# Ledger of designs, part 101: designed miniproteins, single chains, continued (4)

Each design is a single chain, and the fold is of that chain. pLDDT is the mean over its residues in the fold that is shown.

## One batch from the design tools (miniprotein)

Design m15521
Fold by ESMFold2-Fast:
Structure m15521 (fold): chain A 58 residues (1-58)
Amino acid sequence: ERKELLERVIELETQASLYYMKASIYKLMGNEEESEKYQKLGDEYRREGERLRRELEE
């Protein structure tokens, strides 16, 4: 169902944004290791969300 796919895209994009926010905060705190970890997680969730969004927009 299109609605379920849209909800999943929203969840993935929201989670990616949260991970990017955490990465930025850790970077500002000087914690490079945690910043890099959350940046990678953000990229993964963003990529999956973009994949599903493209499927939704077919």
Scores: mean pLDDT 83

Design m15522
Fold by ESMFold2-Fast:
Structure m15522 (fold): chain A 61 residues (1-61)
Amino acid sequence: TVKIKLLEEGKLSGKTERELKPGDVLEFSEDHSVAVGPDGTKIVIDHVTNNELKAKAYEVI
């Protein structure tokens, strides 16, 4: 698993939508992709769970 820590506000989407705050730590599967949206927002998609994170800034821990 890959652990990521939010540095700025973000949003988790999947079965339900959830707002995230700086300091929140999420786990993603190793089968994930990272893309950048048109406004510079980073998008992390977990291909096992189908969870999607949208965040301006995060770090891998």
Scores: mean pLDDT 81

Design m15523
Fold by ESMFold2-Fast:
Structure m15523 (fold): chain A 73 residues (1-73)
Amino acid sequence: SVKEELLANVLQIAVEGEVYLILKTSKDKKIIEKAKELLKEIEESKKLEAKEKTEKVLELGEEATKLEKEIFE
């Protein structure tokens, strides 16, 4: 469905933006390395079908949220 593909792509863009904000905000080498790894996984997720892409992107979004907590701790 076009709607499912659109949702998957919107979520992917949102999570990618979150990771870029982490990279812009953090000066911690370990956080930067983890954020770069998340960007690689987001790029690989672009090859997935809409359903699998949505599931993977939500998982990566959870990892990005954990990384944000490390910045503010």
Scores: mean pLDDT 83

Design m15524
Fold by ESMFold2-Fast:
Structure m15524 (fold): chain A 101 residues (1-101)
Amino acid sequence: AAPPDLTPEERERYLRALQLITRAMKAYEDGNFEEAEKLVDEAIEAAKGLPRAQAMAYYVKGLIYYKKGDKEKAREYFRKALELDPSNTAARALLEKIEAE
């Protein structure tokens, strides 16, 4: 789960960020966008200085805005996710889909 090169403090924040991201995704799937946004914002804070976890959090924030119909904010957060993790094929596919709409 955690990268092996993290300090103990960074590892704890990484695991906390992943836990918050998991909970945010569940809230998103349940249609509870207010809770999902709160949890993903907490995940972004926990993931500061941890690019992989921060990218995952931005991706989920993009999903929330896309589902809410805010395509401009969704595009912003998918771009932020890809800046931190260019290998996120799901974020790339959703950006391309938004740009085609």
Scores: mean pLDDT 86

Design m15525
Fold by ESMFold2-Fast:
Structure m15525 (fold): chain A 80 residues (1-80)
Amino acid sequence: VTLTVKLSNGSTLSLELPSTVDADDIKNQLLKNGVPEEFANLIADIVKKKSGGKKLKASEAKKLIQEALDELVKKLKKEL
């Protein structure tokens, strides 16, 4: 399943995910799309915490990835 996530900078991130995904699937697709390992790990960790380590449907994964990206953007702005 192709999952499209809109980034705060207006760019779009497209991930090829199984119909049911976990945090490791998300991390691997982020790395494949050129996301630095440290950010891919942070996004995967946020998704894992929000999901309780459970597998997610692609629609739920999209929502949690978007929330994780928003949280990382807030954290980066706070550190600047």
Scores: mean pLDDT 73

Design m15526
Fold by ESMFold2-Fast:
Structure m15526 (fold): chain A 98 residues (1-98)
Amino acid sequence: MTWRQEAEEAEARREEARAEAAAQTDRDPLRLELEFAVAQAQAALILGREEEAERYRERALELIREIAERDPSVDVEEEVKRLEEALEKAREAARAEA
């Protein structure tokens, strides 16, 4: 398999998981968008695409701010901490594969 085929297969699996999650939840669309931005950042880190991962990380931070603007009970610091923990796990996985 080429790296391109592996990347396409991983992307197809992510889209399938996203469709399944969307079908099963009444969750706010912004919350789903945030979860997928985090997943995309993790995938980019595993593939060694740090610039792409940073773009998705910035997108996730913007979504956290939008969610907090609509729901003041949301703890922005806790959400950012969860994002950073998810990205660190992806970096550890990338190191293990190397």
Scores: mean pLDDT 73

Design m15527
Fold by ESMFold2-Fast:
Structure m15527 (fold): chain A 98 residues (1-98)
Amino acid sequence: HMTLADLGLELERVTIRGPDGVEHTITRLSRLTPLDAREQAELARVEAEVEAAKAALASLPAESREVAVRALEAVKPSVAIMRAADPEEAAVIAEAVR
């Protein structure tokens, strides 16, 4: 049976504090080793999607936009890792994040 550690992954909790003092906790995947070629390719796509999402967030109040942008930046590697995962790896990740 595979674990996140067998995949070279760990779960991190990141706290983002808004200007109103409200804390938002994000759980993200982190890699214990450098990202592989598949993850790097997916990261480039996620970076383009995040830039497009930032443009869409321009309609939000500045304070809400700041928190949303910080959240998007924090999750970029996690999204790339999840998109690059094969079905077996994806099943291990899904079990660990429950």
Scores: mean pLDDT 77

Design m15528
Fold by ESMFold2-Fast:
Structure m15528 (fold): chain A 73 residues (1-73)
Amino acid sequence: MIVSKEQLKKLAEIAKSVLEKEKAEKVVEIINEVNSKYDSVEAEDLVKKIEEELGKEVGEAVRNALESISAAA
């Protein structure tokens, strides 16, 4: 699944809503970094990056949020 810049912005808002402030801030930082370097990213690559930096639980929350965003289109 390819994640667009617009979907990345929606993901950042969801992360702020579902994660504790400190973890949400780090997820948003990773999203902004990816969004500045690429026009789009593979969802699996983004989830793996977040999982490596913030742990599997945060990575799974991000994966679930991305699936919801993708389904809504």
Scores: mean pLDDT 78

Design m15529
Fold by ESMFold2-Fast:
Structure m15529 (fold): chain A 80 residues (1-80)
Amino acid sequence: MGEELYKKYYQSMFGENGEGGIGPDLTNLRKLLGDIAERFLAAYLKDPRRFSSEDSPIPDFKLSDEEARALARYILTLSE
């Protein structure tokens, strides 16, 4: 689930390893937030408009709670 969602909607913005590309570097969230990184990232992915700037708006893909958490877990594994 998480890998497929990432590759479909986010890989072009964040790169294959979440390194940032044209969006924020998602791998830095684990480094900055530690144990809460998964919850923060899931919230960010579920409502990216709360965190998007005018220069790099991220679309709201209308993720469910389960999809957002699966995607967040997948992205955090890319940083390990």
Scores: mean pLDDT 63

Design m15530
Fold by ESMFold2-Fast:
Formats: structure tokens, C-alpha cells, sequence
Structure m15530 (fold): chain A 97 residues (1-97)
């Protein structure tokens, strides 16, 4: 699905930004967390659509993206005490899927 491919590209950019977490300003960190939240919400939509269409390949790809987002959120939670609560909220949301 083309939507899954576009989301993979966005998540790869989020991974690159998270690798530079120590160099980010508080404003850039807030933007990063907001984009991570948006990506998680989009993955949830794709999982629902893939289940409704019985599309195993899209479902597999969506779960792969979700795993990357989980690792990013866990890194922020462990590394950045100021944004720990926001990262924990994203992680909790993903665990309810």
C-alpha cells in the first residue's frame, strides 16, 4: 500500500532526528514528539484498514513501523527526563493496540 510506504519514509526521518536527540532544542524535541504521536495515530488507522481488508502484507508492514516508533519513544523516555511523561503516554497508547 502506498500509504504504508510514505509512512515508512516519515518514520525513517523521525529515527534520524532521534539519533541527534542530545543536539535538539526543547522546541525541536516538542515537534519531534508531536510528529511521533501523529505517526502512531496514522499506524493505528492503517492497522484497522488492513484488518478490515484482510491485507496481511499491509498489516505486517504497519506492525514493523509501530515497532520503530516504540523504540524511538523508549529512547526519549530513557534519555530525556523533561519529555519522559509525553513519551510514556505514546508508549501506553501503543500497548493498548
Amino acid sequence: MEEVDALIERVNELVKRTQKLEELSPEEKKELLEEIREAVEEVVRLIKEAKEKNDTMSLFRAFAILSELYLIAEKIKKFDPEFKKEAEEIIEYMKKL
Scores: mean pLDDT 81

Design m15531
Fold by ESMFold2-Fast:
Structure m15531 (fold): chain A 56 residues (1-56)
Amino acid sequence: GRAVIIRVAQHDSGLSEEELEVLETTEDEELMREIGEKYGISLDQVKSLGEALRAA
């Protein structure tokens, strides 16, 4: 479920719960890129996290 995905993403990337909620709801690729850049993850990885959260 969604809670498991959040927990795994926090451990893997260090993103906060607030940032993960933004990725779940946002369609702004620039904002996604900025979050990815902050944590050293690619735009594709950020998009995959958002998709996983939405699919849960």
Scores: mean pLDDT 76

Design m15532
Fold by ESMFold2-Fast:
Structure m15532 (fold): chain A 89 residues (1-89)
Amino acid sequence: MEAEEEARKILEEARERAKRFADEVMNAYNDPSIPPLGSEEVHRRVEELIEPYRRIVEESKDEVIREAAEEGIRIIEETYRRVGEELGK
C-alpha cells in the first residue's frame, strides 16, 4: 500500500513536471516577447527532469516504485519528443 502510494506520487509528479515543461517551451515559442529556449537549455531541462527518476530506478529496492520511476522517465521523454515535433512543425 505505501509503495503503491509512492508510485502514484511519482507518476503524478512526472506528468505535472512534463506538462509544465511543455507549457513553458510552447509559451516561449508562441510569444515573440519571450526569448526562445535554446536547444542546450531544453536538453539540460529534460536531463534535470529525468535525473530524480533515474536515481529512484537505481536506488529503490521496490519493484513497484522502480516501475513508476521508469514510466515517469518515459512520460518526460515522450513529452520532449512531442514538443520537438510541434516546434519543427
Scores: mean pLDDT 77

Design m15533
Fold by ESMFold2-Fast:
Structure m15533 (fold): chain A 98 residues (1-98)
Amino acid sequence: NLKDRIEKAISVLKAAGITPAYSADEIVNVIKKSDVQAKKNLQKITNIHPLSDDNIKKRNALIKYIGEDVFKAVAKALDLEAIAYKGSLDLIALIVGK
């Protein structure tokens, strides 16, 4: 369940002293606005192109903000093995409030 994963990610942030910008329900509602096919593609770790310079910069900014261990724990809670696409970085940024 996506909501349970988001709640776990929020718990990781709170334990690290970082205040989430949105509730789990608010984040789920933002995700529901996305196309169903786009959501499936975000979970499919095959034929991923290299990260763009903008995506690398965004990932590095998030890691700098919350710390590498917390970033990895949030990604794991969301069941994201590879932060190699814009949508997954946007989801983490939304949860973190950056």
Scores: mean pLDDT 66

Design m15534
Fold by ESMFold2-Fast:
Structure m15534 (fold): chain A 86 residues (1-86)
Amino acid sequence: MTPKEILRQALEDEAAGKTVPDEKIRLALEYIGAKAQLNRLSEEEIEPAIEEGAKLLEEGTSEEELRELVEKLIKEIEEERKKLAE
């Protein structure tokens, strides 16, 4: 399977309540979710976020680096929420 196919399967597994055993794949899913939320993507529009996650896996991005990328996106989402509140 390509990294993109692995991420799509893992998204389906999480949606079905199944545990994703690979920590890197789980972090890539968190990255995809954060990117989709930041860009306000619908489920049908999530494809660009999946492509970015797949690219990170293809480039051999470490779990530590993926975690930091997810944390940065979460902080950006929180900043966007604060702009709406103020």
Scores: mean pLDDT 76

Design m15535
Fold by ESMFold2-Fast:
Structure m15535 (fold): chain A 95 residues (1-95)
Amino acid sequence: MLSSLPKNEAVKTALELLNNEKESIGQKLEAANFLLSQSDLPVENLEIILNFAEEYSEYEAVKDLGVKAAKKLLEVDAPISLKEKAKKFLEENGV
C-alpha cells in the first residue's frame, strides 16, 4: 500500500504479523481477526488468512477464523482456484 494513512499502516502491520513465523499464534489470530473486520479487504489478504487457518487448524479459534475467511471468499469476486480452495477448507472442517 502506498498510502501512509493510519488504517493502511494497521493493515500492513497485521499482514506482516501473519507472515512472521516467530510471532505467537495469538498475535497472528488477533491480526487476522482485525483484517477480517475490514469492509474492503483485498482477495489476496483473504487468501493469506485462509493459508494461516490451514496451517494452524488444530486450534479451534483459528479454525473458526478460517471458516469465516473461506465463506467471505465465496461471497466476493475471487479467482475460481481460490474459491475451490475455500470450499475444500469448509468441507474438510465439517461446514
Scores: mean pLDDT 77

Design m15536
Fold by ESMFold2-Fast:
Structure m15536 (fold): chain A 73 residues (1-73)
Amino acid sequence: SELRARWAALQERAAKEVAEVADDKEKLLELVERLARETLELALALAPAEKHAELRERFEKTLAEDLAAIRAA
């Protein structure tokens, strides 16, 4: 599946990009927010429509927690 291949590529790219900006908190915050949005779009493409609202809510909560953790570090 093209979407499965894109998900795998996103995960590999995300790991590399996070490592590159780990020492820059502002860039790390921007990257994490962008990666979360890209991951959500792929998750929505793979999921049935009735799950979309639940997925958005879960992703927004996780993103808020991740951003708070980075800001606190």
Scores: mean pLDDT 80

Design m15537
Fold by ESMFold2-Fast:
Structure m15537 (fold): chain A 61 residues (1-61)
Amino acid sequence: HYERKRELEEIERLSDEAAETVKRRGIGSHTYELLKEQAEKASEDTKERLELTRKKIRALL
């Protein structure tokens, strides 16, 4: 599922951009932390779902 992988990549990219923005504008690091947590959460959730799906497919085959 490359579309899910692309979504994760997009979230990670946004997190990187947020970090750069915080650094450049000197704003609070709160936004960066929130985006980081969101990226980690999405990554873990997607990984878990993909693993379960692969396991079920192999079991069916």
Scores: mean pLDDT 60

Design m15538
Fold by ESMFold2-Fast:
Structure m15538 (fold): chain A 68 residues (1-68)
Amino acid sequence: EERIKKQKELTDNQSDLEKFRELAKELGVSEELIEKLLEIQKKSENGESLDVDEVEKIVAEFVEELEK
């Protein structure tokens, strides 16, 4: 059960990332910024250490594009 639950969560996360990409494109967010956000998400999912300053900068740019 635990293994099936984790596999389903990974599949749902992948589907959510795809939907996020489509939604962000419709909102006029740049493809370059979308790719950066997806890379951060993948690194976080893999348990890799993230550069906090870089993450904050990318999030700020994303918020600014959404304010259009």
Scores: mean pLDDT 68

Design m15539
Fold by ESMFold2-Fast:
Structure m15539 (fold): chain A 95 residues (1-95)
Amino acid sequence: EKENTIKKYAKSNLELLKKKCSSEVKPEHDVPLAAFILEQLQENDPSTFKKTFIDFISSTDKEAVCKHLVEAALTRYPNLSQKTQDLAKEIVKSN
């Protein structure tokens, strides 16, 4: 039951992050939200997160905006887990 709820929220969080990447970024609101979403996605479903988000970035004309948002989250929240930092760095380096 709890696992199904977590997967549902992970999917919603991924879609929210994709939406924020595709819109005008408001750093004071969007950077803290991105940091929270990255940590939650890494903890709950890292393999689906990595695959789906890299694929999304590669398919969007907003790739630079998405990478900038992820980099800003890493810079402002150095206390993110090492696994989340490593995953986010792989996303930023994706071709």
Scores: mean pLDDT 67

Design m15540
Fold by ESMFold2-Fast:
Structure m15540 (fold): chain A 84 residues (1-84)
Amino acid sequence: SVEERVLEHMGLSSKESLSLSQLSKLTGLPKSSVSKAVKKLVEKGLVEKSEDGYYSLSPELREEARERLIEREAKLLAEAVAKV
């Protein structure tokens, strides 16, 4: 679903806070589709909207996503060192 795609890309992003335009570019979906999806995700408590119009994962999901990014970056760094 559009909601799942938005969550997945937010989780894989190194940025903790994303604008609607950034989410549109990251997912490859129109702003209208992303806007509808993030509104539903905010209503579900999975995403938070800041007063300046930026969106972030809930604290629990953000911590989980951070752990996934650290693991991915550690693997990429190990591969880079092996090639040098």
Scores: mean pLDDT 72

Design m15541
Fold by ESMFold2-Fast:
Structure m15541 (fold): chain A 94 residues (1-94)
Amino acid sequence: VETLEVGPSQEELQAAMVEAARTAALTGKRVEIVIKDAVQGEQTITTVETPDGRAVLLTLTNKASGQVSRTYLQLDAAGEVVRVVVEPFEIVPK
């Protein structure tokens, strides 16, 4: 597991998400992004992982509300993102 701490700016978050997605796709390691949000500490944790090594799953967990949002990045044969699907799929980490 690799943890990336980023500032609350949208630019920094986008850059960290791209870096985490590439790292997860290349290494198969889970990457966790923690935003230092001054408004609500521990507000959002973003987890990036590659189930089955072919696509990247982004999981956003809001600790305050308990809401979970999942975004699946579909990769083509060259490993480039061709589709973004928002909504959970059936992943059971038992």
Scores: mean pLDDT 57

Design m15542
Fold by ESMFold2-Fast:
Structure m15542 (fold): chain A 86 residues (1-86)
Amino acid sequence: DEEKKIEEEIEEFLKKLPEQVAKRQEQLAATPETEERREWLEEREKKREELAKELGISVETLIEAEEGNKEATLKVVEKALELEKK
């Protein structure tokens, strides 16, 4: 049951991930390829670094998870669940 519950939470997280990412990217990518777009990319990278640090994973792993990499997503979910437990 524990394994099934974790698997279901991972699947739900995976389903929500593209939607959440698309929503955030839409707001930030509304600006054309300009100085503002460069600042947007820098802010996004900073936020990603902060989240990776909080979860105790690498930025690379977080990027892979956002892209739908199964193993990377599993690691992110495991760390997120561990933090949520605290």
Scores: mean pLDDT 68

Design m15543
Fold by ESMFold2-Fast:
Structure m15543 (fold): chain A 77 residues (1-77)
Amino acid sequence: SFIPLQPAPPLDPRLLDMPEEELIARLAEAARREGHPISREDLRALVESFGKERLPLFLVREGVISAAAYEALVATL
């Protein structure tokens, strides 16, 4: 679903410095906790399609991860 009025939080540069597999693992866990589980294989496919840099904000904009879940993920860095 498209949510044009949902603000994306600012991208934390520590996420860009994170290894791809660690980023995927953290995003998969955040999505699972929010009740929108997505496999690591599907997240790898999204990285291939959109790039690692765009993936966290893409998931927030698509409603897979809430802004609060993204903030909680960043707080664990």
Scores: mean pLDDT 75

Design m15544
Fold by ESMFold2-Fast:
Structure m15544 (fold): chain A 63 residues (1-63)
Amino acid sequence: MKPLAGVDDEKELEELLEKVREALKLEDEKEKTRKIVSLTTAGALLTSNPELAKKFINEVKSL
């Protein structure tokens, strides 16, 4: 299988979700918000599959 951008979306989104979990541990509200927004946006833009993007956003909201 040829590695193309967005092909391994699920693995990339899992890595971003872990980074969101780490950001949620921050006590600094400004830094927390900045990182979460950045990571969530990156995840949504990573995949051309709207179902995977929606799943990622829902996972972030559930944290």
Scores: mean pLDDT 71

Design m15545
Fold by ESMFold2-Fast:
Structure m15545 (fold): chain A 79 residues (1-79)
Amino acid sequence: EEELRKLAEEAGKEAEELTKLLGPGWRNVMLGLALAEAGKRAAKIDKKNKELLDKGIERYEAERQRALAELLAAEAAAA
């Protein structure tokens, strides 16, 4: 029980640090990746699932590229 509480607290702190480091878009990046993986298994079930998966992948790539560019710009400005 105590171990679960500590893990939850550490996960919360890590999420806040990721938000500060990567910006508020990091959750969209993680969500996009999770949707892409889940959608791969579901894509054969339903055509609508495939459309949602494709949109999720496009959104994930856009957010990922933006976050990466932001990190590179910050690194260049610091150096």
Scores: mean pLDDT 66

Design m15546
Fold by ESMFold2-Fast:
Structure m15546 (fold): chain A 90 residues (1-90)
Amino acid sequence: MEEVKKFLEEQMKKVDEWLEKNKKNYSIEEVKEMIKEAEEAREKGLKAYEERKSELTEEEKEILELLKEAQEKIIEKLKEILKEKEEELK
């Protein structure tokens, strides 16, 4: 659990750094598509979790909650980038 949490924190930091470095290279349409894909992935994950909740250990449930939080943070970051790019259009 703690190692998984550390791993997710490291991956989230890398994703955040990569997005900051490369946000100028993405079009508004590309960012919108990334948000759509991330939201669809989150929805599928939530459905899979609810369907399999009775089969999961408490440790697995904790890992899945951490993954949900990570996905939500990525979506929020992408939405911030989208807003910033839309404001750059004057």
Scores: mean pLDDT 78

Design m15547
Fold by ESMFold2-Fast:
Structure m15547 (fold): chain A 96 residues (1-96)
Amino acid sequence: SLEERRRHGVAYAAYQLIQMIRSDVDEAELQKLAREMARELREAIERGERTPELEKLLKALEAIEEGKYEEAIKLLESLLTEEDLERLKENLEKAK
């Protein structure tokens, strides 16, 4: 369904953001990306595309903008599919 495709898109964005936060990417670039994504999400929500998943993603992006990376990761993890969570765990094991 369209809703399933939207959820997969949000999960993919969440997965990428977690990887970027954990990869020691330039903080200024990460915050710029978060700001741009947050702007686009606010516009989508204002157009009536409001979903719990988009609201959580927006909160996570706002947490990144504020340097609250631990809070952001917890919010982003709640948006992942079981398959994405397994991939994330495997990547963490390989990095340690």
Scores: mean pLDDT 76

Design m15548
Fold by ESMFold2-Fast:
Structure m15548 (fold): chain A 78 residues (1-78)
Amino acid sequence: DVAAMYDAVRRTLLSFPGVDDEMADRAALVAVTSYLLYSLEKAEETVYQMLTRNFGLSEELARRAAEAVRRTLAALAA
């Protein structure tokens, strides 16, 4: 269920410091879309780029958040 994937990814993103509702909403949409069209690797990469380039999160926090998003999507695909 795409809605369940979106909700889980959004909650994962909101658990990170510096991530607000707008960032979580937009990054979750991009993560789920990238995963469904391409791969887990593409979802992780795209979330990292959005958090760093569009929202100005530190590389360390963005990398950890993107890795957590990948793990969340992988768990839901099982």
Scores: mean pLDDT 87

Design m15549
Fold by ESMFold2-Fast:
Structure m15549 (fold): chain A 63 residues (1-63)
Amino acid sequence: GYAEKAERAAREAAEAQRAGDGERAHLGGTSAMKYRQLAEEAGDEEAARKAQEALDEASRLGG
């Protein structure tokens, strides 16, 4: 579901950011944002919140 996809994308972004892979981190963050929006539409606040947290973390490191 969207919750699962959002979390996977957010986790991918965080892992890539730690590895210094800015391109992959940006791709994962973009995907997480899309699935976060879909999760919000579906009423899945847990997935939306987790995706937002990962996006915020990536943003703190400069995208």
Scores: mean pLDDT 74

Design m15550
Fold by ESMFold2-Fast:
Structure m15550 (fold): chain A 80 residues (1-80)
Amino acid sequence: GAFKEKVEKKKEEIEKLTEEALKEKDVLKVIGILLRLIGERLDIERELESASGEKKKLLEELLAKVDEAIAKIKEHLKSL
């Protein structure tokens, strides 16, 4: 369905941001990407408040993907 397609597109966007951050050496640029992902996380949490069934499951999978991305970027920042 259309919602599943939107979630898959959002996962692709998160993966692209993660790859960009992990290749970046400028600390401030990496922080900028991290803040973008934190914003996405807040939007997903807001949608989860009213979600149920399959939509809730897809949003929980998306939230896990964002949390994994944030963790990887934080570890990258510790190495800079």
Scores: mean pLDDT 88

Design m15551
Fold by ESMFold2-Fast:
Structure m15551 (fold): chain A 86 residues (1-86)
Amino acid sequence: ARAEVEALAARGADYVNEASGKFSADLAQAPEAIALAQKGRDYFARALELARAAGLSPELIQRLEAGLRAAQTMEDRLKRLAEELA
């Protein structure tokens, strides 16, 4: 359970980082960046659900909640910027 949660969180972070990189390289890639941020959010959400179900440490749960919020903030920011560019 813990190893699976850590693997999901790592993938979530990788997707959020890729979303940031795509958008920084080319503003026309905003739709692709949004899709990557959404994938990151989904991975953090699954990691958090599994961590809570397995009764993992409060510190790990807090880290996963922070990761989920960061992914959601990235998605929301990218969506807002895409709307302003349209």
Scores: mean pLDDT 82

Design m15552
Fold by ESMFold2-Fast:
Structure m15552 (fold): chain A 95 residues (1-95)
Amino acid sequence: SSLLDFVRSLSFDTQKSLLQTMIDAGIKAQKEGKDSYTAMLNALNDKLQSLGMPTPTNLELNLIIEEMMRRLADEDPEFAAELADKLMDLVMNRK
């Protein structure tokens, strides 16, 4: 799809930065007693829009996250494992 093609056109460093920005927003929101999942999606959406992506749906944001995580697992498996653990914790314990 065109959204996945856009994500695939981004450098690995840019994709890694996007995932890190998302996780950082989730951790901050959880510390403040706010919904981490909403904060993560908002941070990712804002950053993607700043890079020229049209406004994605929440479903499209999840597909983008899966695509970036897949590439991260291939190119930096140790960081991918750490990030996946943090992401799962934030999603499972958001309320």
Scores: mean pLDDT 79

Design m15553
Fold by ESMFold2-Fast:
Structure m15553 (fold): chain A 67 residues (1-67)
Amino acid sequence: MKVEIDYEAAEKKAGKNKYALTTGEEIRVMAAGLEKELKEILSTVKDESKKLYARYAIARKLLEKHE
């Protein structure tokens, strides 16, 4: 599935200024935020294939943000 990625929300969770983050740090911050949200959403899902697909979709969305 696709999720909305919010740079400002991810940066707020890290307690850092957006312009101070490197591309790799930005990806890690966003991934950490989405990982927590993903785990909460998928806690009721016992199907591992659905979990893998959701993680893949989130990773794709993060990469698209950075071109």
Scores: mean pLDDT 53

Design m15554
Fold by ESMFold2-Fast:
Structure m15554 (fold): chain A 108 residues (1-108)
Amino acid sequence: KIEEFEKKLAEQIKEWMKNLFDYLLSKAPKEDQEELKKIYDEVMKIFDEGIKKNLPVLEILDRVIEFLKEKIADPSLSPFVKKALTQMRNFFEQAKKYVEEEIKKLKE
């Protein structure tokens, strides 16, 4: 079933994102760690709410990408936080492409 497959993909992407976040946090200056954690928590909330509502994984990814684009545009963020958020955004854009390819295989 497509719904079960999409839920599995969403959980897997969430796990990969945690690994990326742990890496970014390990490189963050102490003054940037709280802001980075706050943004990560907001990203995970979007994922958890989307999964709970059985949203298509592509819709969850689009919501996360849009959220990160808005945060990156904030001129008050430190250069490190902006760089970290850009890496997170790039990760989700690659994840979206991967999901699109996997779903296409199921329809053919």
Scores: mean pLDDT 84

Design m15555
Fold by ESMFold2-Fast:
Parts: sequence; C-alpha cells; structure tokens
Structure m15555 (fold): chain A 97 residues (1-97)
Amino acid sequence: VVPAVIGLLKAREELKNNPTESIKIKIEAYEILDEAQDGLFEAKVQGNEEAVKKFEEAISYAQKAIELADTNPEEAKRYIQKAKELLDEGKKLLEKS
C-alpha cells in the first residue's frame, strides 16, 4: 500500500511537468493498486474468498500495466480496463456479504 501511494504521488508530479500517455497510465494503475489493496484487506478480514481473488487479479493487471506503460501503452490501457472491471466486481462481492 505505501509503495503504491508513493508511486502515485511521483507519477502525478511527473504528469504536471511532462504529460505523456505513459505517465497517465501509471497514475491510473497506481490508483487502482491502492483501491485494490484496500479491498483485498477488507475481503480477507471478512473471509470473502471470491472477493479476495477479484482484488488479487486487479492488482496483477495493474502491475502489468505499469510494466508495459513505456513500451506498449495500448496493451497497458487494456490491462487498466481489466483491472478496473475486476476492482468493481470485488467491491460488489463485498456488498453482497
């Protein structure tokens, strides 16, 4: 959680100075990581195994988006979309419990 927040703050500062597609992707990916890590903690506390898996998958896709942001921004954006979808599904599963 702390490393994701630090990455987000640095990426936001870089966006002000050098607004690039890569930096925008990294900002969004770090925001997803922060939310997904919070959701994962809640899911584990509640014992909601299905929600745990959704948040773990969202974290994985967000990390892949960060890795690809500079070399393949199109694929990175697709991973961002998947991560967002998984994050939303995880949040809905927490509400059902």
Scores: mean pLDDT 81

